# Designs tried in a protein design run: designed miniproteins, single chains, continued (5). Part 96

Each design is a single chain, and the fold is of that chain. pLDDT is the mean over its residues in the fold that is shown.

## One batch from the design tools (miniprotein)

Design m19321
Fold by ESMFold2-Fast:
Structure m19321 (fold): chain A 85 residues (1-85)
Amino acid sequence: MVIGVVAELPTAEKAKELARRINEILKEMGLKGASFAVGRRVFTIAEAKTKEQQDEALKRILEAAEEVGALSIRVEEFKSPEEFL
């Protein structure tokens, strides 16, 4: 299952902070993926092996975004990598 998350932040510095926090979450959970900041936006792509792992990752990402002060968040979920391709 592939997770796509796009977040908008008030500053590029906060976008960089959120991307760093999300990469730490992905590493701690053992998920394949990356988060990167482009200007004031943060783009995340991650692959979860189970629905439970996906839900936990999304919960932690959303909590980090709220703490950093994200203005908006858009989540896209794919059942398989083939839906992304």
Scores: mean pLDDT 81

Design m19322
Fold by ESMFold2-Fast:
Structure m19322 (fold): chain A 113 residues (1-113)
Amino acid sequence: KILIIGEENDFIKKLIEALKEKGYEVHFIPLSATLKEIREAIKKYKPDLIILYDVTGAGLALLLRNVKAPILVISRARNPLFDELLKDHQVEWIDPNAPIEEIIKKIEELLSK
């Protein structure tokens, strides 16, 4: 199970379609969602991976630091406070300009045990 949080644009729609075609269960939460809504979604869906698409913030980091799932951040810029708050967490970063096949491979690596 993959939980994606971010802006709904053509890139994210294409990524969601590609992951679903590979047999992954994908749940999407838009940027308009509150931290309470994100917390409830994590509790309900119990994701194996959380993907953040161009979204980082202190409140989100504090929520996610207690979640056992690894985090993949798809962003061109890193937030130093976000990195510090999640320093003990499994967090990987990838550029959204990377080929979609490379992004999917990183996702599959994070889901493999």
Scores: mean pLDDT 78

Design m19323
Fold by ESMFold2-Fast:
Structure m19323 (fold): chain A 59 residues (1-59)
Amino acid sequence: AGSAAVTGALGAIYDGGDPLKASEAARQGAEEGDPVKAYENAKKAGFLSAGTAARAGAS
């Protein structure tokens, strides 16, 4: 859990990828410190669906 999984899922939704795979990749990204990029991509889209998908991935 953590913000990395959420941000990864949001980025995947924006790019049209699989949020489950993005959530797992985001966990590793947290250790490298790159999860913020996924969050920024989701913010650009500005849609609520991404937030819902991220919550499911983080759960």
Scores: mean pLDDT 51

Design m19324
Fold by ESMFold2-Fast:
Structure m19324 (fold): chain A 70 residues (1-70)
Amino acid sequence: SEIDKIKEQIRKKIEELRERVAEHRDDRAKSVAISEEMGPELNKLVNKLREANPEWSDAEIGAELQALLA
């Protein structure tokens, strides 16, 4: 489904963010740059999730995102 596809994209983007931050943990400037670059990208994917299921409340979106982080 479209929702499952978007969730997979969010999961992969979160994994990428965690890996890149962990790889550059000793370089604060690079870690900040990674977060600034990837934050907007992650927000765009979350917005696509909202668009794919407009019946979901913010709380329901948050619960789905927490499930992806576990």
Scores: mean pLDDT 77

Design m19325
Fold by ESMFold2-Fast:
Structure m19325 (fold): chain A 80 residues (1-80)
Amino acid sequence: GPEEELARQQFEEGLLQTAKLASEGLKNGISTGEQSFSVLTMLQMAADESQAARDALIKASNESPDKAVEAIHAFAQKRI
């Protein structure tokens, strides 16, 4: 119904904003509490989804900041 579609849209917008803040923190260096919290939130969401999703984000972050950003965006896009 309309409430379900609104809740879905709000979730998708919130997830994309969290991914954006996490990506900005990883690429440019964490400078705000919101960036730090967003990185932790993305890791927690991945862990809650599956071990494979969590491991994929950790693996990407160990390779480079750019790969970590790509993995975060890919995770967010997969969930919307």
Scores: mean pLDDT 78

Design m19326
Fold by ESMFold2-Fast:
Formats: structure tokens, sequence, C-alpha cells
Structure m19326 (fold): chain A 69 residues (1-69)
């Protein structure tokens, strides 16, 4: 779980840095967009696993729960 949390936070911070440094977004808005984008990506990946008849890996389910907070 902590490894998943660290990975989620790392990806959000990377996206925030790009959005703020190169696109001029305010940090608060950049963080909202980064979190929403990552959440959508995780939801899509989970849906793809289910569509293939494969149980989504636990780390994706954990990441989705963290992103819903």
Amino acid sequence: LEEVRAEVERRIEEAVKVLTDYHGWPEEKAREIARLGLRRAVETRIDLFRAQGVEPPERYLAALELLRE
C-alpha cells in the first residue's frame, strides 16, 4: 500500500511540475488536473482488465482508492 501511495504521489508531483513550470498553471489547479488525469487513467486500466476477463491487480485498485480521497 505505501509503495502504491508513493508511486501515486510521485506521478502527481511530476505532472504538477510540468503543468506549473512549462504551462503556467497555478499549483492548485495543476494538482487537481494531475490527480483527475491519473484517476481516469487508473479507472480505464481497471476497465480494460475487466473487459479482458482478467482480475485487476490489487495495486490498481489501491491506487484508485487513494485517488478517490
Scores: mean pLDDT 79

Design m19327
Fold by ESMFold2-Fast:
Structure m19327 (fold): chain A 75 residues (1-75)
Amino acid sequence: SAEVEAKLREAGRLLKEAREAMKTGSMPPSVATGLALRAIGLGTDAAFQLGGFEEARRKAEELGETLLAEALTPS
């Protein structure tokens, strides 16, 4: 559906921006974290619409692990 496609596209864009910002220090950590959390929410919502609760849980874990890895990487 158009809604799912839009959510996936936006989630991908936000996550990419957040990860690059965290790696380069190009924006304040609070702003980068906000973008990442928004991406996780959109991606999880899209996954729920496609595969229900189990797919949403898997997607949330995957995105959360990605965010945690970036946050724990030394500057």
Scores: mean pLDDT 75

Design m19328
Fold by ESMFold2-Fast:
Order: sequence, then structure tokens, then C-alpha cells
Structure m19328 (fold): chain A 87 residues (1-87)
Amino acid sequence: SAAEQAAIERAKKLMELDISNEEFVEMMREWEENEEVSEIMKKIWEEFKKKAEEELKKNPNLGRETVEKRLAEAYKKVMEELEKLKK
């Protein structure tokens, strides 16, 4: 649906932010375990995980601390949007 595509594209924008793989995976793991994970969330998570790993391989020491905070906020926003779609 259009909403699903919008959510994925929003996630892709947020993926411009790099973070440590560990924080990234832990945040997504917590979401999965508390889940009722929808198909949209699975797509967003897979996209985030792949992109983050690829970016970290290319640029392993790109100002990680600053980027980590940016991505943490981005993830919270994505989670909120996904929660709205569920309700």
C-alpha cells in the first residue's frame, strides 16, 4: 500500500544516519521480542540492518557517537509511526 511504501522510504531516509551495529541490532531486537511485528516493520528492519552494515563497512569510524544519537532519535520516530499504523 501507499502507507507501506511511505514508511519504507522514511526508514531509508533515516538510514542516512550511521550507528554502531550493536546499538542498531539491539534496538531492533527489542522491537522484535516485544512484537507483534508487522510486515512493514520486517521490511524496515531488514533495510536498516543491511544499510547500516554496509555503511559501517565502508566508513567504520565516521563520527559514530554523533551518528548514534541521531539514529536513536530516528528509530524512535520510526517506531512511533509504525505504532500508529498498527492502531
Scores: mean pLDDT 54

Design m19329
Fold by ESMFold2-Fast:
Structure m19329 (fold): chain A 103 residues (1-103)
Amino acid sequence: SVDQLKKKFIDAVREGKKRIAAEMKKEGWSQSLIDKFVQEVDDIIAEFEAGKITPEEAYKRVSAVLAKIKIMAQLENKQNVLKTVEEVEAELSELKKEYLKAS
């Protein structure tokens, strides 16, 4: 169902956020950058759960946050964060495809 796919998407975003933040900490990213990343993702989740944005808009905003972290990881040669972001992006992309087929 569409509602089950929405829940699965948000659960995947939460898990991806935790994985990326943990790898950022391991690779020596500043706490300020980690906190900013976590806050940006948490704000998107909160707006989505409050019904303020569509699943498509939530996906777009999460993708933009992940793209920004990916660029910073590439510039700073942070290989584990880069790989983790790419894995999370791939998972979210698959869930988007499932959602579009169910809608």
Scores: mean pLDDT 87

Design m19330
Fold by ESMFold2-Fast:
Structure m19330 (fold): chain A 87 residues (1-87)
Amino acid sequence: SDEQVRKIIEAFRKVADGKETATLAQVEAALAEVEGLSEGQKQRILAHLRRVADGAETITWEQFLEAIARAFGVSLERVKEIWEEIK
């Protein structure tokens, strides 16, 4: 749901500390704390993030939003709209 996507984006922003990047470890910890997100959705997000990171320790907000869009079956454009709304 849009509410779940909003909560996940808020969690990412918290671990990014106002920046557009975060470490994979911080993102994994944040996703683990998001209540109401299915284990399958978490696994899909993490698998996508690991692939786009390609061994890097950090990810961008763009990579994170793409992973969310895929996990929830929504357009990247919609996820970006929610991201803009949160600020």
Scores: mean pLDDT 74

Design m19331
Fold by ESMFold2-Fast:
Structure m19331 (fold): chain A 85 residues (1-85)
Amino acid sequence: SEIDELMAKLVELIEELLASIENPSEELKQLYQELMLKVGNGDYEGAIKTAKEILEYIKKNYPEADKEKLEEIEKLIKKLEELVK
């Protein structure tokens, strides 16, 4: 489905963003594991919520993070929110 394809893209973009961070905290790693668990369980509403928490955490704690990648992920999250309602 379109939702499944976009959710897979969201995970890939978040993985790319995390790979650009030199030393991710244990808290950030735990948020990523929570995202993967929710995606694996088909809890897309919960996965979107956790993805938002990951982005907010990165914006607050990693000012060096790729801002263009963050914006791309935010746009994808908004599209997913419209489809999952």
Scores: mean pLDDT 86

Design m19332
Fold by ESMFold2-Fast:
Structure m19332 (fold): chain A 63 residues (1-63)
Amino acid sequence: MTTVVTMPTTLAIGLAELGGITLSAEEKERIRAGGTVVREAAGRRLTITGPDAETATLTVTEL
């Protein structure tokens, strides 16, 4: 099952970290620069894609 939500980039990063995912400074910069970061934790795959510095799309896939 996959959930997709668009939100402020700072909130997306904060929610990933609250969910037990540690993001490096480089990964946070990649998201802010419109890049994609994929992490697997707690039986889920999180994909964070930032179209710009203001907004990001958080995709959560149940593994």
Scores: mean pLDDT 74

Design m19333
Fold by ESMFold2-Fast:
Structure m19333 (fold): chain A 87 residues (1-87)
Amino acid sequence: MDAEIAALEAKLKNTPDIAEAKELSGRLNTLKTQQLQAQYDPQIDAASPQQKQQLVAQMVGDALRTIGDNIDLLLKIEEENRKKALA
């Protein structure tokens, strides 16, 4: 999982194609969300009712942050592509 995420992030940073960048960003969102779910599920299953609410809130927050980070990366790639076209 981590190696695949790292490989996709590296490819996303190096692609000049905005359409490919959007597809890679979508795949990264899916994989990172699945990784978070896998990390939190055993903790949630073992937790008390009060702890479960906290863990679910943290998991949702982490997932939303991951999506936001990938959008920011995509926007940065788009800006860099525009700069390269200008140069």
Scores: mean pLDDT 73

Design m19334
Fold by ESMFold2-Fast:
Structure m19334 (fold): chain A 91 residues (1-91)
Amino acid sequence: SMEERYRALALEIYELAKRILELVREGAPEEEIEEVVEEIERLAREAGLSEEQVEEFRRELLEAIRRAREDPEMLERLEEGIEAAIERARA
């Protein structure tokens, strides 16, 4: 169903967001993080987001990554949030 496809895409996006946070924690280079961001953008387009929505989402995602790099408490909160989102998507 369309709902099952949407749920699967959302879960895949959340798993990639979790990978970004792992890369931030490991101190990975920006190029490696950018590759995962580009994959999330591709999935967001596949999920039916407009180019304007994808650009806004990218901007918000990059800002969250920047804050996570500067603030370990923010990184931890984002990690907790994404794990909760993954569990909700699986339910």
Scores: mean pLDDT 84

Design m19335
Fold by ESMFold2-Fast:
Structure m19335 (fold): chain A 82 residues (1-82)
Amino acid sequence: EAAEAAREVAELFRRLGLEELAREFEELARALAENDFEAALEYLRRAGELFEKVRDTLSDAEKEELRPPLGTIQAWLAEQLA
């Protein structure tokens, strides 16, 4: 369930104080729930750019906590692009 995974990622980033990333994933969750593929891709692109800027500030434990819901979103994206 990609929309639920995106909402989980948003909540994790909010707990980490990364409000901009949390907002992008919250918008992604909404777009996924509405089956708005074009909007979902745009929010994913923006979230990816923001994530690259903060990735090195995250602990290994924080990265591991993000891995399963990000994997769900990645699987959804791979399915859409196939």
Scores: mean pLDDT 82

Design m19336
Fold by ESMFold2-Fast:
Structure m19336 (fold): chain A 89 residues (1-89)
Amino acid sequence: MRERGEALRREGERAAAAGDYRRAVELYVAAAEAFLEAGDLAGAAAALDRLAEVMARAPEEVAEEARPRLEELTRRLAEASRRELEALR
């Protein structure tokens, strides 16, 4: 699943470079979800950082549509990080 996350992140980078911000949002969301499923918290964080960067450059409509998805994935990443730290004690 990590390889899937990396592939989706790279596709998102290409979409963002082409100015297709709606496509870039979908790809970065999918990348973050794939990294979270794989337990790759660093990969998920990087994908969410790229998503936030795209939202800052995107038209307001696209940014508003992406905001609840960014918030949900950020919450999931925070929960996964807390669980990992708690398990280590």
Scores: mean pLDDT 83

Design m19337
Fold by ESMFold2-Fast:
Structure m19337 (fold): chain A 61 residues (1-61)
Amino acid sequence: DEAAREAAERRQKAAEEFEKLTGVKLNVTAEAVGPDKIKVTIEANGVTEESVVLISDVTSA
């Protein structure tokens, strides 16, 4: 739901900040796979990583 989308947006902003600091381009996509879980795909320099995270794990405690 909206919480999953907000978590995905925060992850994307973090990736953009990482790119600014390190010069490494990160492409982040996220899909809701449950009401409290999102699947995050991160691609950097030809490397692709996929993980499933809880929304609570990607938001500020």
Scores: mean pLDDT 67

Design m19338
Fold by ESMFold2-Fast:
Structure m19338 (fold): chain A 79 residues (1-79)
Amino acid sequence: SDLQKAKQALLEALKQLEQGNYENAARLARRASILAKKGGVNEAAKLAEQASKYAEQGNGEEAKKLLKQAIDTLQKAIS
């Protein structure tokens, strides 16, 4: 499903951030935002989009916080 793909992309984005790969993390968070929106979870899409922007700016701590919030939001939507 789109929501499961979004969750996988967010988990990979988090891993990329922890490895210092901010560009890859931003790309994956952007992908997750698109997939979350397609799956109807607009709040997770907004959180993932913000995480992408912070990752692009080199703000790993804020990006990580927003990625975790997006993952939690998707988990609640997936049941």
Scores: mean pLDDT 88

Design m19339
Fold by ESMFold2-Fast:
Structure m19339 (fold): chain A 78 residues (1-78)
Amino acid sequence: GSSAAVTALSLLLKELEEKGLASEEQIKTIREAIRYAEQGDIEGALELLEKLLKDPSLSEEAKRMLESVIRFIRENVL
């Protein structure tokens, strides 16, 4: 459910912040996606994450982590 999506996104956020792999704007987008997921709007959360994935300033490591979380949510939450 939405709780699994929130947990996965929160772990992603923590890792990106601790490793310095994302800008403040990218971190804000992930926080907005978490808020959508907390409200049960999983499709809205995924739309924000897919827009972030198209950001050319994302590091390769951050992109792989984000792709993994998007896949997890699509396969286990939707």
Scores: mean pLDDT 85

Design m19340
Fold by ESMFold2-Fast:
Structure m19340 (fold): chain A 104 residues (1-104)
Amino acid sequence: MEKEKEEKLLEELKKIGLAMLVALYREAEINNEPLLSDEEIREILQTTSKLSDEEIDELLEILRNEEKAKEFIKEGIELLKKFYEETKDPVFESMAKKLEEILK
């Protein structure tokens, strides 16, 4: 049971990290800042996060689709709120607030 809880926690943390990445990409798009190419995103994610090609392809599809991107960010916000309720660590509340502002 402990092992399953640790695996779930790592998956939830990974999803939060990816939601933050999607939110930052959307903020750059809204502000008309230069966007990274698909190739640049792939290289960064392969180097820093060791994501599989399949996981990167899914993330790129999310980034290209505004509705999917917003839904993914919302899921990240809900996970951050859950972590705040469980830990009472203000870092999780601050992160959730920042993601909520990007969704506006």
Scores: mean pLDDT 75

Design m19341
Fold by ESMFold2-Fast:
Structure m19341 (fold): chain A 99 residues (1-99)
Amino acid sequence: METDILKGIIAIAVATLRAIVHQDEQVEVQPRAPGTDEERARELIERLKELIKSGAPVDEIVDAMEELVNAISGVTDRELVEEALKAVKEAIRYINEKL
């Protein structure tokens, strides 16, 4: 139950940022990498952290957040979902500082 609420909050936050940063655009369907949802989520959390650290463009940060939200939908590990939420909060702070 708590994990589902966290996933919902992350999804809403990312959708809101996308609405602000990007107008309605065609969603690019990218092939999902093989592996477990947990492995994919960990990879995406690290990617998001590296993008923030490197000062990546806002568009790349938003895309990475959206990929992470999709990956965590299958994750049941509460600690991993909480780590994802923390990474998304850091990304939001970074974007807010740039805008």
Scores: mean pLDDT 68

Design m19342
Fold by ESMFold2-Fast:
Formats: sequence, C-alpha cells, structure tokens
Structure m19342 (fold): chain A 93 residues (1-93)
Amino acid sequence: QSQRLLQQAQQYIRQARQLLDQRDFQGTLDQLQQAMVLANQLNNLGNRDDASRILSEVSRLARQAADQSTDPDLRQRARDLSRLSDSASRRLS
C-alpha cells in the first residue's frame, strides 16, 4: 500500500512540474493537492519520512506557482497550499 501511494504521489509531483513549466497554474495546484492527500495517507500508514519529502516538494512547487501567477485567487491558493504543506512537512521531520 505505502509503495503504491508513494509512486502515485511522485507521479502527481511530476505532472505538477510539467504544468508549472507550461504556466498552467490551476492544473499545477490541482496536481499538488492530490499529492498532498496521498502524503497524508502515507503519514497515516506510518511512512512519515516519505510523507515529509512529498509535502516539502508540494510546498516548493506551490511557492513557485504563487510567485509566477498573475491571478490573485490562484496566487492566494498557491500561498495557502505552500504554507500548509511546509507546516505539515516540518511536523513530520
């Protein structure tokens, strides 16, 4: 179970990077939210280290989306996601 969730979370992170490169900020944030859901499931299964790493990457990519987006609603969504995932990652470290 944990290995499949980790692979799925990593796939969402890869898709988020591709969408961010295409400046699809809505798509980027949607993929990052899916990765965060899977990271929370990994944490619930006791895989805290992998969950922390995924959450750290979600935070980094969300921050990049916030910095590059000109849409105030998307910028706010990205900032919120970055802060939530960073805080969660730090609690698991």
Scores: mean pLDDT 89

Design m19343
Fold by ESMFold2-Fast:
Structure m19343 (fold): chain A 73 residues (1-73)
Amino acid sequence: SLAEKYLEKAKEALKENNYQIAVEELNKVAELVPELKDEVEEAKEVLESGDEFTKEKLERIIIRIENTLALLK
């Protein structure tokens, strides 16, 4: 799906430490799958707070988004 393609781009951006791009791609996922809006807003908050755990926190959020997409089909 298109949402899965944006999620893949978010994962790649996160791997490259491009946190802003990762969250922008997650926002596109939420536009296609509104059920994920809360998880994506949490990702935006993590990006804005900025700490040494930003990458790990975003990885956890991406895993939850992947699991939710799998349940939605």
Scores: mean pLDDT 85

Design m19344
Fold by ESMFold2-Fast:
Structure m19344 (fold): chain A 89 residues (1-89)
Amino acid sequence: MLNPPEMSPEVRAKAAAVAVVLERDPSVSPGAAIAPLVLAMAGDPESAKAIEELAEELLDEEERRIAEEIAAQGLDLTEAYREFRRRAA
């Protein structure tokens, strides 16, 4: 699956977590909800910073803990998204 070399497992897991949180908000458009996943696929340092800032703003303590556990598993972006969605459902 897509694992850009500049994107650490931690940033990848945070991108997946933020995407799931945005997807659950009915005021957020589907295009806006996938933005963190698109940033993760870009793999550049600016995208990584944007993902970290979104995670800090949007994720609560429990969601951050789940993202850290997913990061420790080294899952690719697609698997991280599915795993976070499963645990946060």
Scores: mean pLDDT 77

Design m19345
Fold by ESMFold2-Fast:
Structure m19345 (fold): chain A 115 residues (1-115)
Amino acid sequence: MEEKQKMLEYLDKHAGELKEVIRYDENGNVVARFVVPSEAAKRLVEAGAADEVVDARSGSGTLSRHEIVDGEIARLIAELQKLIGAPAEKFLVDLPTPTAEEAKRVLEEIIEKLR
């Protein structure tokens, strides 16, 4: 589909802005949301790790990652941040998966696509 091209055009038009990148599973459930600068969002889109890109509201703190619980998820989030080139202060992650194991799987699949 031409969705990838549309997302890239949108990100080029909105350079320097914060964007929300959304990823769905095969059943259409949201498995990941990332608030990142447009440049970092382009890396996710180019890698095939983005299903939708929307405007990030001024309240980018609305998406808060679980800073407490799983050290492995925290490590994978840090690796993802580095791969897409997002500064830590402009990188928010939400993983609305029912288990930590599923969240880890989603992050590993995205990281693999970026490598």
Scores: mean pLDDT 74

Design m19346
Fold by ESMFold2-Fast:
Order: C-alpha cells, then sequence, then structure tokens
Structure m19346 (fold): chain A 62 residues (1-62)
C-alpha cells in the first residue's frame, strides 16, 4: 500500500498543505493508513478531500 500513501502525500502537496505532507510520517499509523486507503480509490475524491481538511484542521489546532 506504499503507492496509496504516496498518493496521499501528493494530494496534500497539491492542496497546499506542505507542512502536513512533511509531517505525514509523524501521524499515527491509523491516520496514515486511513488517508492512504481513501486516496487510493476512485470513489475516494470526496474521502481524500475530507481527509485533507481533517489534517489541515488538526495542524491548525496543533
Amino acid sequence: DQNVLDLARQTLLTAGAEELAARLPDLSLEEQRRLGLEAGTKASFEAMKRAIDRLIERNKLK
């Protein structure tokens, strides 16, 4: 599932969340896995958007 995690990172960079893309490995394994799976599917466009927004909000609160 390395490819889905790479896709998640690329998606974060595209969304302008470069700080979160750099911290992606520091997220819990559960969060990394969830984001990777959501990014890896065709139906995941909305799921990826929600995952990105969630990470951006978490970064903002942090």
Scores: mean pLDDT 60

Design m19347
Fold by ESMFold2-Fast:
Structure m19347 (fold): chain A 123 residues (1-123)
Amino acid sequence: DPARQAALQEGARLMAEIREATADVYRAIMAKMEAELEALRAAGAPESALQEVRQLALEAMRAVSEFTDLAIEKIAELAEAGDLEGARELAEKTLEKLEEIKNQPTLEEMLEKAKEYLEELNE
């Protein structure tokens, strides 16, 4: 079925775009973690404060991973069903949400946005 083959190819392309955008968000999380760690070291903060920032970055990356994995799974299901428009719409919304997570000023706000979007996707 040419329509199903086209939907599967488009689904694969959309999933690749989400994986690339996810990698950009991970780089943003790591950059914010490094900046916060440097500021804390300059202020003479205890190792416990440094560990809290590292833990927050790990939690943010985990939340982003869970959000994108679920979005990719749903896009794959839509593509398999031949719902090209549904797959594109979900991918576009996912990319917009990843950009919003990336643009948060702090790790705590990135984590909060990632959790919010994961909950919305899960109902």
Scores: mean pLDDT 90

Design m19348
Fold by ESMFold2-Fast:
Structure m19348 (fold): chain A 56 residues (1-56)
Amino acid sequence: SWARLQALIDARPDMSDEEFTRALAEALGITPELLRENASVDSVLGVLRQALADRA
């Protein structure tokens, strides 16, 4: 859900990169390995922030 993704993005500064990658992959319904292979965490964050802003 968007609420879960927003909460995860807001918590990002207080999380490790590995913890964030795992949580993000779970929220998206994919494996952390697939996320790492196809995009950097920063690139995914940029896309998600833009999508949330466009939805708002």
Scores: mean pLDDT 68

Design m19349
Fold by ESMFold2-Fast:
Structure m19349 (fold): chain A 98 residues (1-98)
Amino acid sequence: MVEEILRRLSELLGIPYSRLLALVKEVAAERRGVPVEEVRLEDIEVEDIVLALALMGVPLERIREAMAEVGLEVSEETLREAEEYEARVLAEAVERAL
């Protein structure tokens, strides 16, 4: 169950469950082009979780290890997407601040 996975990741990574859940939903909403209120836990994908953890500053190797501990396999492609997504979000934030 996605909720159980997120709670376990919260414990493993020392991230408050409410913060992790909120960011995972925001990432899922952005990726699908829908309002965050329309994102259901059952709609959350592995990629949404990985991208959210990367945005929280969790190292990619630690994301891989934590996801494996909760029984989820993360592809190299998903990790590359997370690195590129973090870089893009940071670049957009810098552009908006200037």
Scores: mean pLDDT 78

Design m19350
Fold by ESMFold2-Fast:
Structure m19350 (fold): chain A 96 residues (1-96)
Amino acid sequence: SLIDEAIKAYKEGKFDEAVELVRKAIQEALKDDNPTLEQVEDLVRALYLLAAIYEKEGKTEEAQRIRDYADSLAEKYGLPKEVREKIREEFEKLLK
């Protein structure tokens, strides 16, 4: 998926490529008015990666707004709490 490619780019230090792939993943996910849970998971993961990149750039307030938006979408589309916790753990480990 685009988000898995974006995470790989981030881990390789290719931050500009990671941002482009994240933006594409978000754009594709937002095309559907009734997204699947898999599409919602990918969107939330993409937004968490974007927030991580913003935080790395010192844009802490913008990063928190992006995470809040991701959490609101997860709640709106019924993404299970266990999946949301798995995503948070994934991106916490990525930032270490």
Scores: mean pLDDT 83

Design m19351
Fold by ESMFold2-Fast:
Structure m19351 (fold): chain A 76 residues (1-76)
Amino acid sequence: MAKVIEKEVVEEVPRAELAETRRRLPELLALARARHPDGRFEVLEETEERLVVRLTGTDSEGNELVITVTLVAVEE
């Protein structure tokens, strides 16, 4: 039976970089959806301090892919 592959990525980014990423989020999501039409992209959290996006899809073997990307604002 197909397995579930979960990956979590947590990146600390300058606050200004996070703000720019949030500003461009609709554009970036549209681009990602255009390139991966069988994937699902979900914004779980969008604040001045944190952006969390989950990608759900399947690989060529039928395994479920769940990738969660968290960007956390830092002063440094």
Scores: mean pLDDT 78

Design m19352
Fold by ESMFold2-Fast:
Structure m19352 (fold): chain A 80 residues (1-80)
Amino acid sequence: SEKRLEAEILLGVAHLLVAMAEWILRKTGDIEEAIEYLRKARELVREALELAREVDEELAREAERELEEIERRIEELEKQ
């Protein structure tokens, strides 16, 4: 379905943004910039989750796990 494909694309882009955040941290140490990338990834995963819940329960569970991981990472970085 189109919704499933859209959710998969959103999750893929979110994955790239998470990778960019980790790259920024490792190469520059810019915590604020890394958090901005993670917040963008979180929004995309939230959109993907809403779409996935309508069409694919397994994809929705994957999106939920990704969302929890991103939220934990943001909280961890904000404590620094």
Scores: mean pLDDT 89

Design m19353
Fold by ESMFold2-Fast:
Structure m19353 (fold): chain A 78 residues (1-78)
Amino acid sequence: SKVKEKAAAFYEEIRPEAEAIEAALAAAGGKLTPEIRARLARLAERYAKFAEEVAKETGDEKLKEMAERLKKLAEELA
């Protein structure tokens, strides 16, 4: 399925950054430093773009709603 292929490719693409953010959070004792917040904002924006693209391809209203929520989260983290 195209959706599964796109999801697999997206997860492979974001995995190094997600792991790096997790390690940075652990090193900071869970503290959301400005650098970690900015990195989380960029990651949320990437998730939002992916969800919006898949929603457009599938017509999935739940994914469209998720994309809008992720965009708002990215704005709040920035």
Scores: mean pLDDT 82

Design m19354
Fold by ESMFold2-Fast:
Structure m19354 (fold): chain A 85 residues (1-85)
Amino acid sequence: SKSIVKGIVINQMKIIALSSTAKILRRQGKYEEAEKVEKQVKALKDKYDNFLANISKLSDEEATARVTQLTDELDKAMDEANKLL
């Protein structure tokens, strides 16, 4: 559905934003903090890629729930990363 597609695009943009925050931390000399955020980026991107690979097997309700969960996890990761800036 259009709402699921929007959720996919938003989650992709959030992954890019979180990755950018890790790069900022590295430029600030916060290498350990940058590595922590980079590890979170990889884990969340792997979840995103797995979701996309399986989306055709999911009901609209299941797909919406997974998009919402991934959005929540990305928002929490971003809030934590922003505290490190």
Scores: mean pLDDT 89

